# Designed miniproteins, single chains, continued (4): the designs that were tried, part 107

Each design is a single chain, and the fold is of that chain. pLDDT is the mean over its residues in the fold that is shown.

## One batch from the design tools (miniprotein)

Design m15712
Fold by ESMFold2-Fast:
Structure m15712 (fold): chain A 88 residues (1-88)
Amino acid sequence: MKKGEAERLYNKGLEALKNKDYKTAFIYFLELVNKYPFDPEYAPKAWRLLDKLYYEHQELFDKMINGEEEEYKEVAELVKNIKPPLPL
């Protein structure tokens, strides 16, 4: 387990949000929750921001799930693992 990696990803996501780069923010927060799902501080914060970004920028999230661009293929596989296939 890498110390500070969850914090690094969270901070990169926050920098993307400050720059209004919501696509990059989605990527960093998704990577955080996939690689460090049990981080007690940053995983719940990342999930909260992902929920907000999903509702505010749903079309960007759809592109990431679709994996149309090569940079989104990794994110598409990530989302397949964490997004529930059925409504709960």
Scores: mean pLDDT 69

Design m15713
Fold by ESMFold2-Fast:
Structure m15713 (fold): chain A 64 residues (1-64)
Amino acid sequence: SPKRQLILKLTALEIEIVGLDTQIELVQRDPTLSDQQKQALIDKAQQEKAKLQKEIEELKKKLS
């Protein structure tokens, strides 16, 4: 079913976002990283998260 495939893909993308949120949390709590290093890693993770969020939005439109 096309709808089933879209739901599975959406779920996989949402799991990837949870992984990125976890990575951001770990980076923020890392005492070995400078504030500048933390910001660079968080910015990279936020860019990937934004890309995944855009894919989720497009898939949700197809499910409507």
Scores: mean pLDDT 88

Design m15714
Fold by ESMFold2-Fast:
Structure m15714 (fold): chain A 63 residues (1-63)
Amino acid sequence: LSEKQLEEIQESLALMAVSIARQSVKNGTMSKQEAQDFLDSMISNPSLSDKAKEILAQAKKEI
């Protein structure tokens, strides 16, 4: 896979994770803190692209 393809895949996965976290908070299945901790655990994955980490970090601030 090219660097660009990996970046696009990881960005899509990050957006999916954000959607899950937001929906879980809205449904009451996760607290705001639990959702932030979930996103934070994904940000600490060294295999994620910088753009994917940025998406997750921005969402963490908005929850």
Scores: mean pLDDT 81

Design m15715
Fold by ESMFold2-Fast:
Structure m15715 (fold): chain A 73 residues (1-73)
Amino acid sequence: VQLSPNMTLELTPDGGILTVTSKREDVRSPDGLAAIVYGVAKTLGLEVTLEEAADGSATATARISLEEAQELL
């Protein structure tokens, strides 16, 4: 399910997978949306990964509870 142009939610039997993608116009910028989401989720103890593409886009993927995922829908 697409929640916004840059955010999707996938429901699994064990919870939700939240994916946030940002395009960095300046590859040197630390303030891409995906990097911010990664940092916050990691600080909260969520299972999160950050993947950066060669085109300067970044994707943050976080696992959330099924209850939290259903509240976002």
Scores: mean pLDDT 65

Design m15716
Fold by ESMFold2-Fast:
Structure m15716 (fold): chain A 67 residues (1-67)
Amino acid sequence: SMPTDQQRQDRISSMSSSSQSLRRVGQQFTTNGIQAAQQFYDQMVQQGSDQSSIDRVQSFIDGVQRG
């Protein structure tokens, strides 16, 4: 079916919404990765790993969170 002028305008508006949805999906993948890294960090702290090793993992997490 051929779109109306109204439906064409709605599609233009939906492009911004689609971009936001893709950003949200990307943020969720990043969040899941950060969560896994945070769990690894917590395990290292609990196991009494070297402070320099713990600091490296923290720096990695901070770098990913900052983008």
Scores: mean pLDDT 67

Design m15717
Fold by ESMFold2-Fast:
Structure m15717 (fold): chain A 86 residues (1-86)
Amino acid sequence: MNAVLAAIEGGIKAVEEKGGVVVAVRGGDSLEDLELVGVASGTDPTEVGAAAAMAAMEAIKKGKTVIAVYGGKSLEDLELLAVGTA
């Protein structure tokens, strides 16, 4: 539940604060072991938040415990906005 909520909040925050791409990634044993599980972009915070939540749910289904949400307009401008656990 926390991972899905963090993904929704992070997605909304990314659109509101950055107006850019949200990257929801599945965490492994360390931050260096991050797997990309979903990318959403757009100006609709609801749609971006929903995409991030779906990525979090898929990561939980696959037995991962950490979801990270990044916001930004480019890959170099990505900022960590939320982290949740399954």
Scores: mean pLDDT 64

Design m15718
Fold by ESMFold2-Fast:
Structure m15718 (fold): chain A 87 residues (1-87)
Amino acid sequence: MEAVKKAQAMIESLEKGLEEAERLRDVDPELADEMIQTLREGIEKAREAAKSGDKEKVEEAKNFFTDVMSKLAEGIREARARRAAAA
């Protein structure tokens, strides 16, 4: 049960990440497309972990999720810096 709850929370965060990645298209469409693809992969891994209830699969999905969200945060930061430099 706890493992499934963690997987569901990751899916919700990754879905929110997709909204943020779509906003990057206005600044960096290549980065946006890369992040969207990676976020979708993360969602699929988290959904598989949720279906299985396997703690090891949930942990693998969590590690992937952490890496993806870190990369998304960096991309958003770089996009903001470029936008600020243009203003």
Scores: mean pLDDT 78

Design m15719
Fold by ESMFold2-Fast:
Structure m15719 (fold): chain A 83 residues (1-83)
Amino acid sequence: LSDEQIEEIVAAFREALENEEKALEEARERGGEETEELVREALRHARRAIEAYEAGDRKAVEEEAKKALEKVAEAGRVAAARA
């Protein structure tokens, strides 16, 4: 990832965390408790990515960002299957 891509990802994660309560409500409505739990896990990885970015650990940002996106994708699949 480029420095610009990392900045964009971190900015997106900060915005997601600011809207955490709304994101969890929407997840629960679409996929129930399982989807809510997956979104909670994604937000935990997003927090770790931001912490890694502030610490200057680029590799940790990439690892935590990947995990966050994997959990979001899984939540989307669960919600789609439930709908």
Scores: mean pLDDT 81

Design m15720
Fold by ESMFold2-Fast:
Structure m15720 (fold): chain A 100 residues (1-100)
Amino acid sequence: MLEEVERVMEEAVERLREEIGEEVAEGFRTLMEMALKTALGEKLSDEEKAKYLAEIEKYAPAIEEALKDPEKRKLLEEEVKRVLEALKPLAEEQLKKREA
C-alpha cells in the first residue's frame, strides 16, 4: 500500500513536470509528501514544517500561474485527487493496526 502511494505520487510528479513544468511538479511533491506523512500519523517537527512551508512558498507563484490555465488546473486537480485516493487505504491500515 505505501509502495502504491509512492508510485502514484511519483507518476503524478513526472506528469506535472512534463505537462506544466519543474516548479509546479516540485511544489506538488512537497504538498503530497506532507499529506502522506499526515496519513501515516507521523508528526512533523517544527524544522520539517518550516522547510516544507519554505518550499511551498518558493513554488507558489508557478502554481498560481498554472491554476489560471483551465487545462493545467484540471490536470493538477486530477493528480491531487489520484494521490489522495491512493492515501485512503494506507490511512485505513494505520487505523486497524493502532499499535502503540
Scores: mean pLDDT 77

Design m15721
Fold by ESMFold2-Fast:
Structure m15721 (fold): chain A 65 residues (1-65)
Amino acid sequence: TLEKALETMRELYEKGASSDEIFDAMVKAGAPLGVAGAGARYTKEKGVDAGLEAMEEIARREAEA
């Protein structure tokens, strides 16, 4: 689920995991590939708040499709 993926993203980010590690763990938690990719990338580049915004934007676009 998206909530489980978000918890995983925050936990791994705090542990200093790479964006690839965060991405793989989020996909395993049930995040769609686009959401996991955006979340992992932007969290590592600009912090958790930026990653969350990117995830929400991609999830919204996928829900509208």
Scores: mean pLDDT 79

Design m15722
Fold by ESMFold2-Fast:
Structure m15722 (fold): chain A 55 residues (1-55)
Amino acid sequence: DLSDEEASKEFQKIASKFSDDQADKLSLAGIEALEKSGGNKTAALKAIKEEAKKI
């Protein structure tokens, strides 16, 4: 599973390709996935990547 640092770096790499508004949507998808999974960072990044594909 991913460390907090690894998850943060991966999120920043993805978010840097998008506008601030789009990055906010990605962040919300990640937060929702963390809440639903009880803090699973892998699930959060997966949700962020799926949301990024929709943008």
Scores: mean pLDDT 78

Design m15723
Fold by ESMFold2-Fast:
Structure m15723 (fold): chain A 97 residues (1-97)
Amino acid sequence: HMEEADRYIEEAKKNYELAKKYYDQSVKLAEQGSDEVRELARKAKAYYTAAEISYRQALLNRDDVEAVKKYYETSKKYYQLAIDYYNEAVRKLEELR
């Protein structure tokens, strides 16, 4: 029932919010970890910021379904990268134990 563009915008928002959550968790891990864990948290921040920019671009281009879809796909990619760096930080922290 939702317009196609609105659906992609909602999914981009979810990706942005999840990327932010994993960035926040990465910052918390950096407080407990080594310089390598802090560097991974910085990378997660960059990808969270990229996902936010993609979500904002989707909102600005709401009338262009193809543009919104492209921004959704970009937000999904950066959300996945934020998770990957968070998981890498967790693995490195566990290796220190």
Scores: mean pLDDT 75

Design m15724
Fold by ESMFold2-Fast:
Structure m15724 (fold): chain A 75 residues (1-75)
Amino acid sequence: MSEKVKEYEKYIKEKLEKMKEAVKKGDIKEFKKIVQETFEKHIELENENPEELEYFKKLRKEFEKEVEKLLKEAD
C-alpha cells in the first residue's frame, strides 16, 4: 500500500477512537461531526488517488461498518 493509504488508515483509527469516546460520553453532536469530517476526507482522497481507489473503498466500508455498530450502541 502507498504511504497515503497508510496515513489514512491511521487517521481512520484515530477518528474511530474519538467516535467511541463521544458515544461513551453521550456527545452525539461530536459523534456526528467526526462522521461527517471523516466521510468528506474519504471522498477527497478517492478523487485525488484514483490508482488506489480499491484500498480507499475498502477502508470506507470498514469505517461505515464501525459507524453502524456505534449507532446501534447509541440507540
Scores: mean pLDDT 77

Design m15725
Fold by ESMFold2-Fast:
Structure m15725 (fold): chain A 99 residues (1-99)
Amino acid sequence: KEIEELKEKFIKLYEEGKFEEAAETLLELLEEVAKEKESVEFKGHEIPKNAKVYIEGRAGVLDIDLEKTPLIEVIKKILEYDKKNNRSPEDILKFITGE
């Protein structure tokens, strides 16, 4: 139920354009999903392998320096980009959680 509550909170924040809060909520969600699924360590966090692939792929497109940029700021910029490109929060969640 915690995972479902975090998903609903993320969707709401993303649709409202509250990208800093959406990024924080998404990271909490990814850490909870990582407890139940195959996970990798990324910038001091345990997250699903697909979430790392998503973040690295988008960071490459956006020319974000992953070594110098805090993870929350990286995620925030990625979410702003995906919202501008009309990507649904449900599609983001499906990809990064491996559902």
Scores: mean pLDDT 84

Design m15726
Fold by ESMFold2-Fast:
Structure m15726 (fold): chain A 61 residues (1-61)
Amino acid sequence: MSLEERFDLVWAHLEAQGVPVDVAREVADGLLEQFRRDPSLTPEEIAALEARADAHVARLA
């Protein structure tokens, strides 16, 4: 399973649970920090995950 697929599943779960947007943002920031520490990921892949997190937060707001 790809990192993007895993990230999308986490966001789908948070949306299904009806978590507040601020809590969803904190979860996204924690996941992104983990991804930034992974040396196998490129800066472009990290930027794509950040953009996806912003889009999910915008959907909840």
Scores: mean pLDDT 74

Design m15727
Fold by ESMFold2-Fast:
Structure m15727 (fold): chain A 87 residues (1-87)
Amino acid sequence: SPEREAARLAVHAGMLLIAAETNIDLARRSKDPAEAQKLLDDAERDAEQALELARQYQAMTGDTTLVERAERVREELEAARRELEAA
């Protein structure tokens, strides 16, 4: 059903966003630049997939909350990458 598909997209996007946020936080706390780079690369893949799922969710429901959350995570990722490059 459309309701079940929307719920599936929301759960999957939410889990990917939690994983991305966790890896961004770990990267910022890491003292190893190679470890930080790997964590940010993993976070980027999860955030990109979450944004695609969030856009599908918005198309089905009209709810923008997941897209807005995914965009915030992408902004945090970009900030963390700039911090790593400046170090």
Scores: mean pLDDT 90

Design m15728
Fold by ESMFold2-Fast:
Structure m15728 (fold): chain A 73 residues (1-73)
Amino acid sequence: SLEELLEQLIKEHAKQLAAAIAKQQLEALGVTGKITVEEVDENTIKAVAESDKAKVTVTLDLETKTYTVEIET
């Protein structure tokens, strides 16, 4: 259905956004690394960008339409 298609597109865009934020934050620290994205649950997307020097975790909440960034160095 159209509703199912829209839900899928929203999740795909959310994953791309979370990954882009994680990547940009890691690159701002002067390093590059592996980017991984997962659906933690129906309302939560998690992206991790990590290297041997730093790890950036972005958690996107689809319910509240907010995200958090955690940086570990």
Scores: mean pLDDT 85

Design m15729
Fold by ESMFold2-Fast:
Structure m15729 (fold): chain A 80 residues (1-80)
Amino acid sequence: SHSEYLELTREQLDLLIDRFVEFLKHYKVDEDEIKRVKEELEEMKEKILAALEAGNYEEAEKLFEEMMEKMGELVEKLEE
């Protein structure tokens, strides 16, 4: 089911964001910065899900790549 696929994707993206937030907390990133990052990632999640609901798989993939790139840039900053 398309609806079941979307719900599973939402759950996977939620887990990814939650685990990334816990990662940032482990590295003692500022609480306000973590909150900002979480809000930005949640907005990106909703855009990915909206693209998937519309059947725009290419756009959803691009948005997911942008989300992963943003996470990677944040990780690189933590390595100082």
Scores: mean pLDDT 84

Design m15730
Fold by ESMFold2-Fast:
Structure m15730 (fold): chain A 85 residues (1-85)
Amino acid sequence: MEEALKAIDKLIERINKGEEVDLDSEEFKTVIKAIRKLFGLPEDDEINEETLKAIEELRKKYGLPEHGFIDKETLEAIKKALEEL
């Protein structure tokens, strides 16, 4: 959990600097594993239909638009969900 929170903070910092989220980064893979674990999925870093649905459910829980991928608002929603554990 702590590593996932740090990874999210690092990704948000990069976005704030105008950098793109690197989907192949260690930080992003750590975040994907944390999302999958939060939704009871197998502990891997696969970006499959189940991972995308989990992200959609987090977006919906925190009042974000139905469409979107990994943006700052999505990362902040994931951080809030992980901090509740």
Scores: mean pLDDT 74

Design m15731
Fold by ESMFold2-Fast:
Formats: structure tokens, C-alpha cells, sequence
Structure m15731 (fold): chain A 88 residues (1-88)
């Protein structure tokens, strides 16, 4: 559900922050996590990761200011997603 998705996204944000991942590294990690979740049948976790990936791709494509090497911009994308879920 929405609360669980938001919690998963928050955990992902904290992990990205702790590991200092780039946007490219975060995208690769998310693709791997989506595949893993699909194989395990964890639909909620897969959906949360897919939403983050989709939002990163949309913002990267639409807003050229989000460079693939900028970790702080990746964190902002995740924070924006978390805020959207919290406002629902």
C-alpha cells in the first residue's frame, strides 16, 4: 500500500545517501532490485523501486540540470517522490 511504498522509498533514499551513489549507479541498482523483487514475487517493493526509477528517468530527461553524476540531485528526486506520497 501507499505507506509501505513510502517507507521503502525512504529506506532507498537513506541507502543512496549512506553509499554516495551517483545517478547512474542508482539507476543500475534499481534495475537490479526490480529484477530481484520480480523473481521473489514482492510486488509492493518492485512497485516502489519502479516508481523511483520512472521518476528519475522523467526528471533526467525533462530537466537537464539533473546530471547523472550528481548524488544530491538523486536524493532530491527521491525526496520529491516521498513528499508526493505523504500528501496523498
Amino acid sequence: DLEKIAEIMKQLYDDIKARGLSLDQTTSLLNGLIDSSTRRGDDITKRAYQLVLDSIQRQTNYRQKHSQSDVDKQRQIIDDLMKKFQEL
Scores: mean pLDDT 70

Design m15732
Fold by ESMFold2-Fast:
Structure m15732 (fold): chain A 73 residues (1-73)
Amino acid sequence: ESEKKSKLISELAKESLLAAESAAEAMRLITENVKKTLGELLKSLTITEEGDTVTATVTTESGITGQASVPRK
């Protein structure tokens, strides 16, 4: 079950990163999509840029973690 939720969180993070024009927008989209899809609040959300890659790491209040990486625009 947690594995399925982690996959969903990772997919939501990836779609949000691809749709967003800024880190702030990505954070908002990830938070709303996780709340809407899983009914959970986020405990932490980190967006990191490393060279040509942007990575979002998400942890829900229940302790489920998801991560997604996309090419930097």
Scores: mean pLDDT 79

Design m15733
Fold by ESMFold2-Fast:
Structure m15733 (fold): chain A 55 residues (1-55)
Amino acid sequence: LSPELERLSRLPVGTRVTDRGLRTAVLLVQHEFGLPMDGVLDEAVRAALAELLAR
């Protein structure tokens, strides 16, 4: 898995992601799981990241 995904999993829920690489990673996770692509690390994105990291 990408180092960016691991970094995102350590950020608190509600974090506004401004880093270009991390923001792209959030948008890709949102797209992959059919979530709204707003770039915010919300509870749903956090759950999706946990699922990806468990794979």
Scores: mean pLDDT 75

Design m15734
Fold by ESMFold2-Fast:
Structure m15734 (fold): chain A 67 residues (1-67)
Amino acid sequence: GEAARRAALEAARAAARGDGAAAKQYGHSGIEQEGVDGLGRAARELAEEGVISAREAMAAVTYGLSA
């Protein structure tokens, strides 16, 4: 949904600039709101639309899953 999409985009952007702490925070927020599957789907859709790269999508999910 919209919350996961925003979280995935912000996590991807944070990861791209080297801000791992912010990437984790956004990723965790996305999982809290729409689950791991919600964050993963949103990241994949953003990459398929060309808004972020596949690498950035993977980074967003990876940071969301990190402790």
Scores: mean pLDDT 87

Design m15735
Fold by ESMFold2-Fast:
Structure m15735 (fold): chain A 65 residues (1-65)
Amino acid sequence: GHQAGREAAERIAARLGISADELELRAAGVASTQGITDGAEALRATAAEHGVELSDEEARLAAEG
């Protein structure tokens, strides 16, 4: 992924109190459970479970990392 995407993922993970790698694992679990195939949508759903709202731009950028 692009450096900007990785940095966005790290910022989102920090807001959730987890690592960027753990965010990727949790998003994959949410995607599998909910039948989500889009990485950005999986990130939004994961963040929502933690009470955090992501913009479309934040989620798409982070999905590149």
Scores: mean pLDDT 79

Design m15736
Fold by ESMFold2-Fast:
Structure m15736 (fold): chain A 74 residues (1-74)
Amino acid sequence: DEYEKEALALLFEAMARLDDAEREALLAGVQAVTRAHEARYGKPASEFSEEELREWLAEVRALVEARRAAVAAR
């Protein structure tokens, strides 16, 4: 799906500049966001509607940007 591809592209780009611990933390954060959305919608991520995927992607994007900013501030 295009939203999943965008999320993966953002993660790949971010991970290229992160160490192993930071990559693990970012992936754990994305997992937590995904689980929260699954709980809110009452269904697995594979069954998300386009609107639900858009909301999920927005939170994933914000998380990736926040992590990049934190690393850059070092």
Scores: mean pLDDT 76

Design m15737
Fold by ESMFold2-Fast:
Structure m15737 (fold): chain A 94 residues (1-94)
Amino acid sequence: SEEEKLREGVINRLKKLKDIVEQYETDPELVKKMNELIDKAIEAVKAGNWDEALRLTKELAEFAEKESKNPYVIETVRLFQGVVEEVKKRLEKL
């Protein structure tokens, strides 16, 4: 279904975000915290809990802005927050 494709797309993008964080963030404690939030967001998306997924991606974006020194990590996390928000809006109209 279209809903399943959108859900799978978001999950795949969140998994890719983990790869980006691991590649570009040099602080292992920040990587651990960011990956914990990403994993929770993946589980929220799998459960269909889009409000929780959006809350977690916002928390991740705020954490990255505050703690990361890498602008690519900060910007990429913000972009993924926007993706989750847009998918949630699209699913609410279905």
Scores: mean pLDDT 84

Design m15738
Fold by ESMFold2-Fast:
Structure m15738 (fold): chain A 66 residues (1-66)
Amino acid sequence: MEKNAETLKTLMEYYGLDDPGAAAQKMMNDALNNNKEVIDLLTKLAKEGNPMARDILESLRREKKK
């Protein structure tokens, strides 16, 4: 639970947004467009033990899966 809040805060800071929902949506759109910086950021957060970042990466892989 604590790590989920950290993930949203990191995304908000990355995009310069105060709305976690807007930051998450922008991140999803950028990741779906294969934005490497956003994918790398999520991968780093997942490696640091952020379950929300891991779950987001899993969801994005599912959307792109052949």
Scores: mean pLDDT 72

Design m15739
Fold by ESMFold2-Fast:
Structure m15739 (fold): chain A 94 residues (1-94)
Amino acid sequence: LTPEEVEERRRLARELVASLPSSGRPLTPDELTLVDLLAGLAQLDPAEVEALRAARLSGSQLLDLIIALAERFGDEDMVRLARATRRYANKRRE
């Protein structure tokens, strides 16, 4: 990635996050995993990662963002990881 592409990814991620409503609740471990996946995909710095956590987006919202960005960037493996994380959350019965 060029520096300009990294800046564009960060800017797009920030704009998309700001457009979504907060879940209003603490993030689960699965949602924190999605935050980390999104941060890696969008090349976010630590301050942006903390802002993303503070936005308290639901797992479904984070999944939708990861899928949208991963498809835009051609990262199909990231799309699959996000879907796997969602399935794990649904099986949480312990």
Scores: mean pLDDT 73

Design m15740
Fold by ESMFold2-Fast:
Order: structure tokens, then C-alpha cells, then sequence
Structure m15740 (fold): chain A 112 residues (1-112)
């Protein structure tokens, strides 16, 4: 992946990995989220998957409790991660909102 997509993937993984019950692994432009038995973690991972499916520049695959997000290597990937972060940050669910805010803070630090 390109540098912008890799920076955006790191921001998304670090942001969502800060949510209780979410384990995030980042490899290049790919973020793998594993939700434990935590409702907050499951809701945050599910919100990220839904956001990834809707956002341009991000693709999302869900298998069981694991969500794999692939971020495009360019400005579209960065914009897609910002869109996911904004969507989650505005959510009424506390886990989703926390994950979204942390993602946006990471994107601001990495790409702005």
C-alpha cells in the first residue's frame, strides 16, 4: 500500500484497538479487528465493518468476530478512514463513539 493508506490504517487500528474488547492488528494497509465477548467491542468492530462497506477507498470483510479492513494506498483510503471515524464518533453507542474519536485523532496526527 501507499504511505497515506498505511498511515490511515495505523490510525484506524490504533483508534479501534483502544476500545475495550477489541484487538487490532495492522499490517501495511490492512487492519484486522477481533471482537471479544465485550458488547462495546463487538459494536465498535461492527460499526467499522459497516463504515468500511460504505466508504470509498476502504473494503471490509466480516468472518465471525473478525473484521478485515483494507485501506486504499492513496487519498481515497485516507478519506475513507476519516469517513468511518466521523460516522463512529457521531454514534450514540459509547464504544463506537470512542473508537471513532480515537480514529480521527490518529488520522489528524498521521496525515494532517
Amino acid sequence: GGPLGEAAARALGEGLGAVPGVEATVAGNTVTLTAGESREGGEAAGGAAAGGQLARGVTATVEGNTVTLTVAGDADGLAGVRAIGRGLAGHSNPGMARGGRATLEGVAAAGG
Scores: mean pLDDT 77

Design m15741
Fold by ESMFold2-Fast:
Structure m15741 (fold): chain A 97 residues (1-97)
Amino acid sequence: SVKDQLLQAAAQARKAGEEAKEVAKELFELDDSLYPLASAAAIAGVGAYTSADLAERQASDSSKAPFITQSAQNTIAGTEALIAAGKEALEAAKKAK
């Protein structure tokens, strides 16, 4: 159902937001050169939480569900890309020390 798709998208967005938050924290603590990437990850995480809240609210009113679901999926994909980039940056920084 559309409601189930919205709730699934919300759960995925919340998970991505938590992972982005953790990666941002590690990047902020590791090196000043990683500050722009850490900031981007933190901002993306906040966006993921906002998309999750919106998807959950729309789960009870499916009139806009296609738009909200697509928006949530786009935010999840962007957040996951930043998480992946952050993890690569962490590994590179560990090797540079």
Scores: mean pLDDT 81

Design m15742
Fold by ESMFold2-Fast:
Structure m15742 (fold): chain A 80 residues (1-80)
Amino acid sequence: SDKITDLLNEISRLLLELSEKDPELGKLGEEFSKAINEGDTKKAIEILQKIIEKIREKFPNDKLAQKLIEKLEELIKLLK
């Protein structure tokens, strides 16, 4: 789906920017890509939820982080 592809591209850009401040987010992004490539949708969703939780804890007042959370939540809805 073009919508999923566009969303993944936007998430990748936003996550890359935040991973410069916290390398653990980059590692979670790699784990997400692996889960998707293995066809493990359940694990992929669990990893996305972990990313959201860490962003909320570490960047609670960051507008870029808030935008990324919105896109991650949209992706989770499309993967269900």
Scores: mean pLDDT 84

Design m15743
Fold by ESMFold2-Fast:
Structure m15743 (fold): chain A 75 residues (1-75)
Amino acid sequence: VEVKEKRVIRLPGGDRYVVVVTVDASTPLEDIRKAGEEAVKELAERLGRPLRVLQESFHLVGDDRVLAIVVEVVP
């Protein structure tokens, strides 16, 4: 899967993040899910803490498919 853009947004309070993965609209859902899982794993490794997925949302925006994953730091 070729990821066009990967963003991480820290939410107020410091324990939650939004991971955004953007791929081509033709990318299969299984492949974008895998890219999202890899992005969450990379963030967990960078923070040195496990993350819990709270919500996933998928959007089609023109020629782009966007996966937004809300994650929370596990104590």
Scores: mean pLDDT 84

Design m15744
Fold by ESMFold2-Fast:
Structure m15744 (fold): chain A 76 residues (1-76)
Amino acid sequence: SSAEKEKAIEIAVEAALKALDFTGNEEAFKGMIAGALADKTVEEMKDYEVLKEVLGGELHLPEKAVEAVYEALKKA
């Protein structure tokens, strides 16, 4: 559902921000993560290989951020 996807994106953003100790524009960062995950289902967002390709490959986030997002979404 739309609500489940929005919640998954919020969890992903918060986990990435925390892992990176990010101090910049959180709204811009959230938009970037949300845009990259816009065509993915919640099930795909819980797949480590999908997150590695999208967050690591497309957005160039470090492995520690990809791992943090994966663990946070798996726990949710």
Scores: mean pLDDT 83

Design m15745
Fold by ESMFold2-Fast:
Structure m15745 (fold): chain A 91 residues (1-91)
Amino acid sequence: MEKAAAAIKAGGEGGLEAARAGGAEGSRFAAAAVAGTGGGVGAGLGARAGDAEKAAEEAENGARAAGEAAGGEEAREAAERGARAAAEAAK
């Protein structure tokens, strides 16, 4: 559970950064970025130890898609950083 907790923390930090990047408009962008990063982190959280790398890859893909959907380059970058940090923590 220690790696899962670290992954959640990293994902949460990415979402928080995305919210700050979007400012007032960032409420929706933050939700999309956090959903993408959190969804991937959730997958990691539920993944078996042997599938940690696959869960990390899915988290990164989800964060990128969420960032693009949010329509913000800075939000996308923040979400990707969060997903990569979560992937690193999951190892």
Scores: mean pLDDT 51

Design m15746
Fold by ESMFold2-Fast:
Structure m15746 (fold): chain A 97 residues (1-97)
Amino acid sequence: AMEEARELLRKAKEAFERGDYDEAIRLAEEAVKLAGESELGAEALGVRGLAAFHQGDFDRARADIEEAYKIAGDSVPLVARLKAQFDTAEAIREIAE
């Protein structure tokens, strides 16, 4: 299960790098289902949230990044970075209203 989740996460990251956000979300979702509440699952949630953010789905991105941070906190660098970046972007958006 964990090796399968790692493979799905690798493919999700590859899809994201190509700009294939729908495929990145699908693969990351499968990785989350296999990895559960683990650091690997948190990283997969981070990838899914990042892809959703790039598609303009800020509500999904926030939910995924918040859940990933709840699971892993600062232990997964991608999750920590995305949480900080998203909070900053959201604060700037709120001020710019």
Scores: mean pLDDT 81

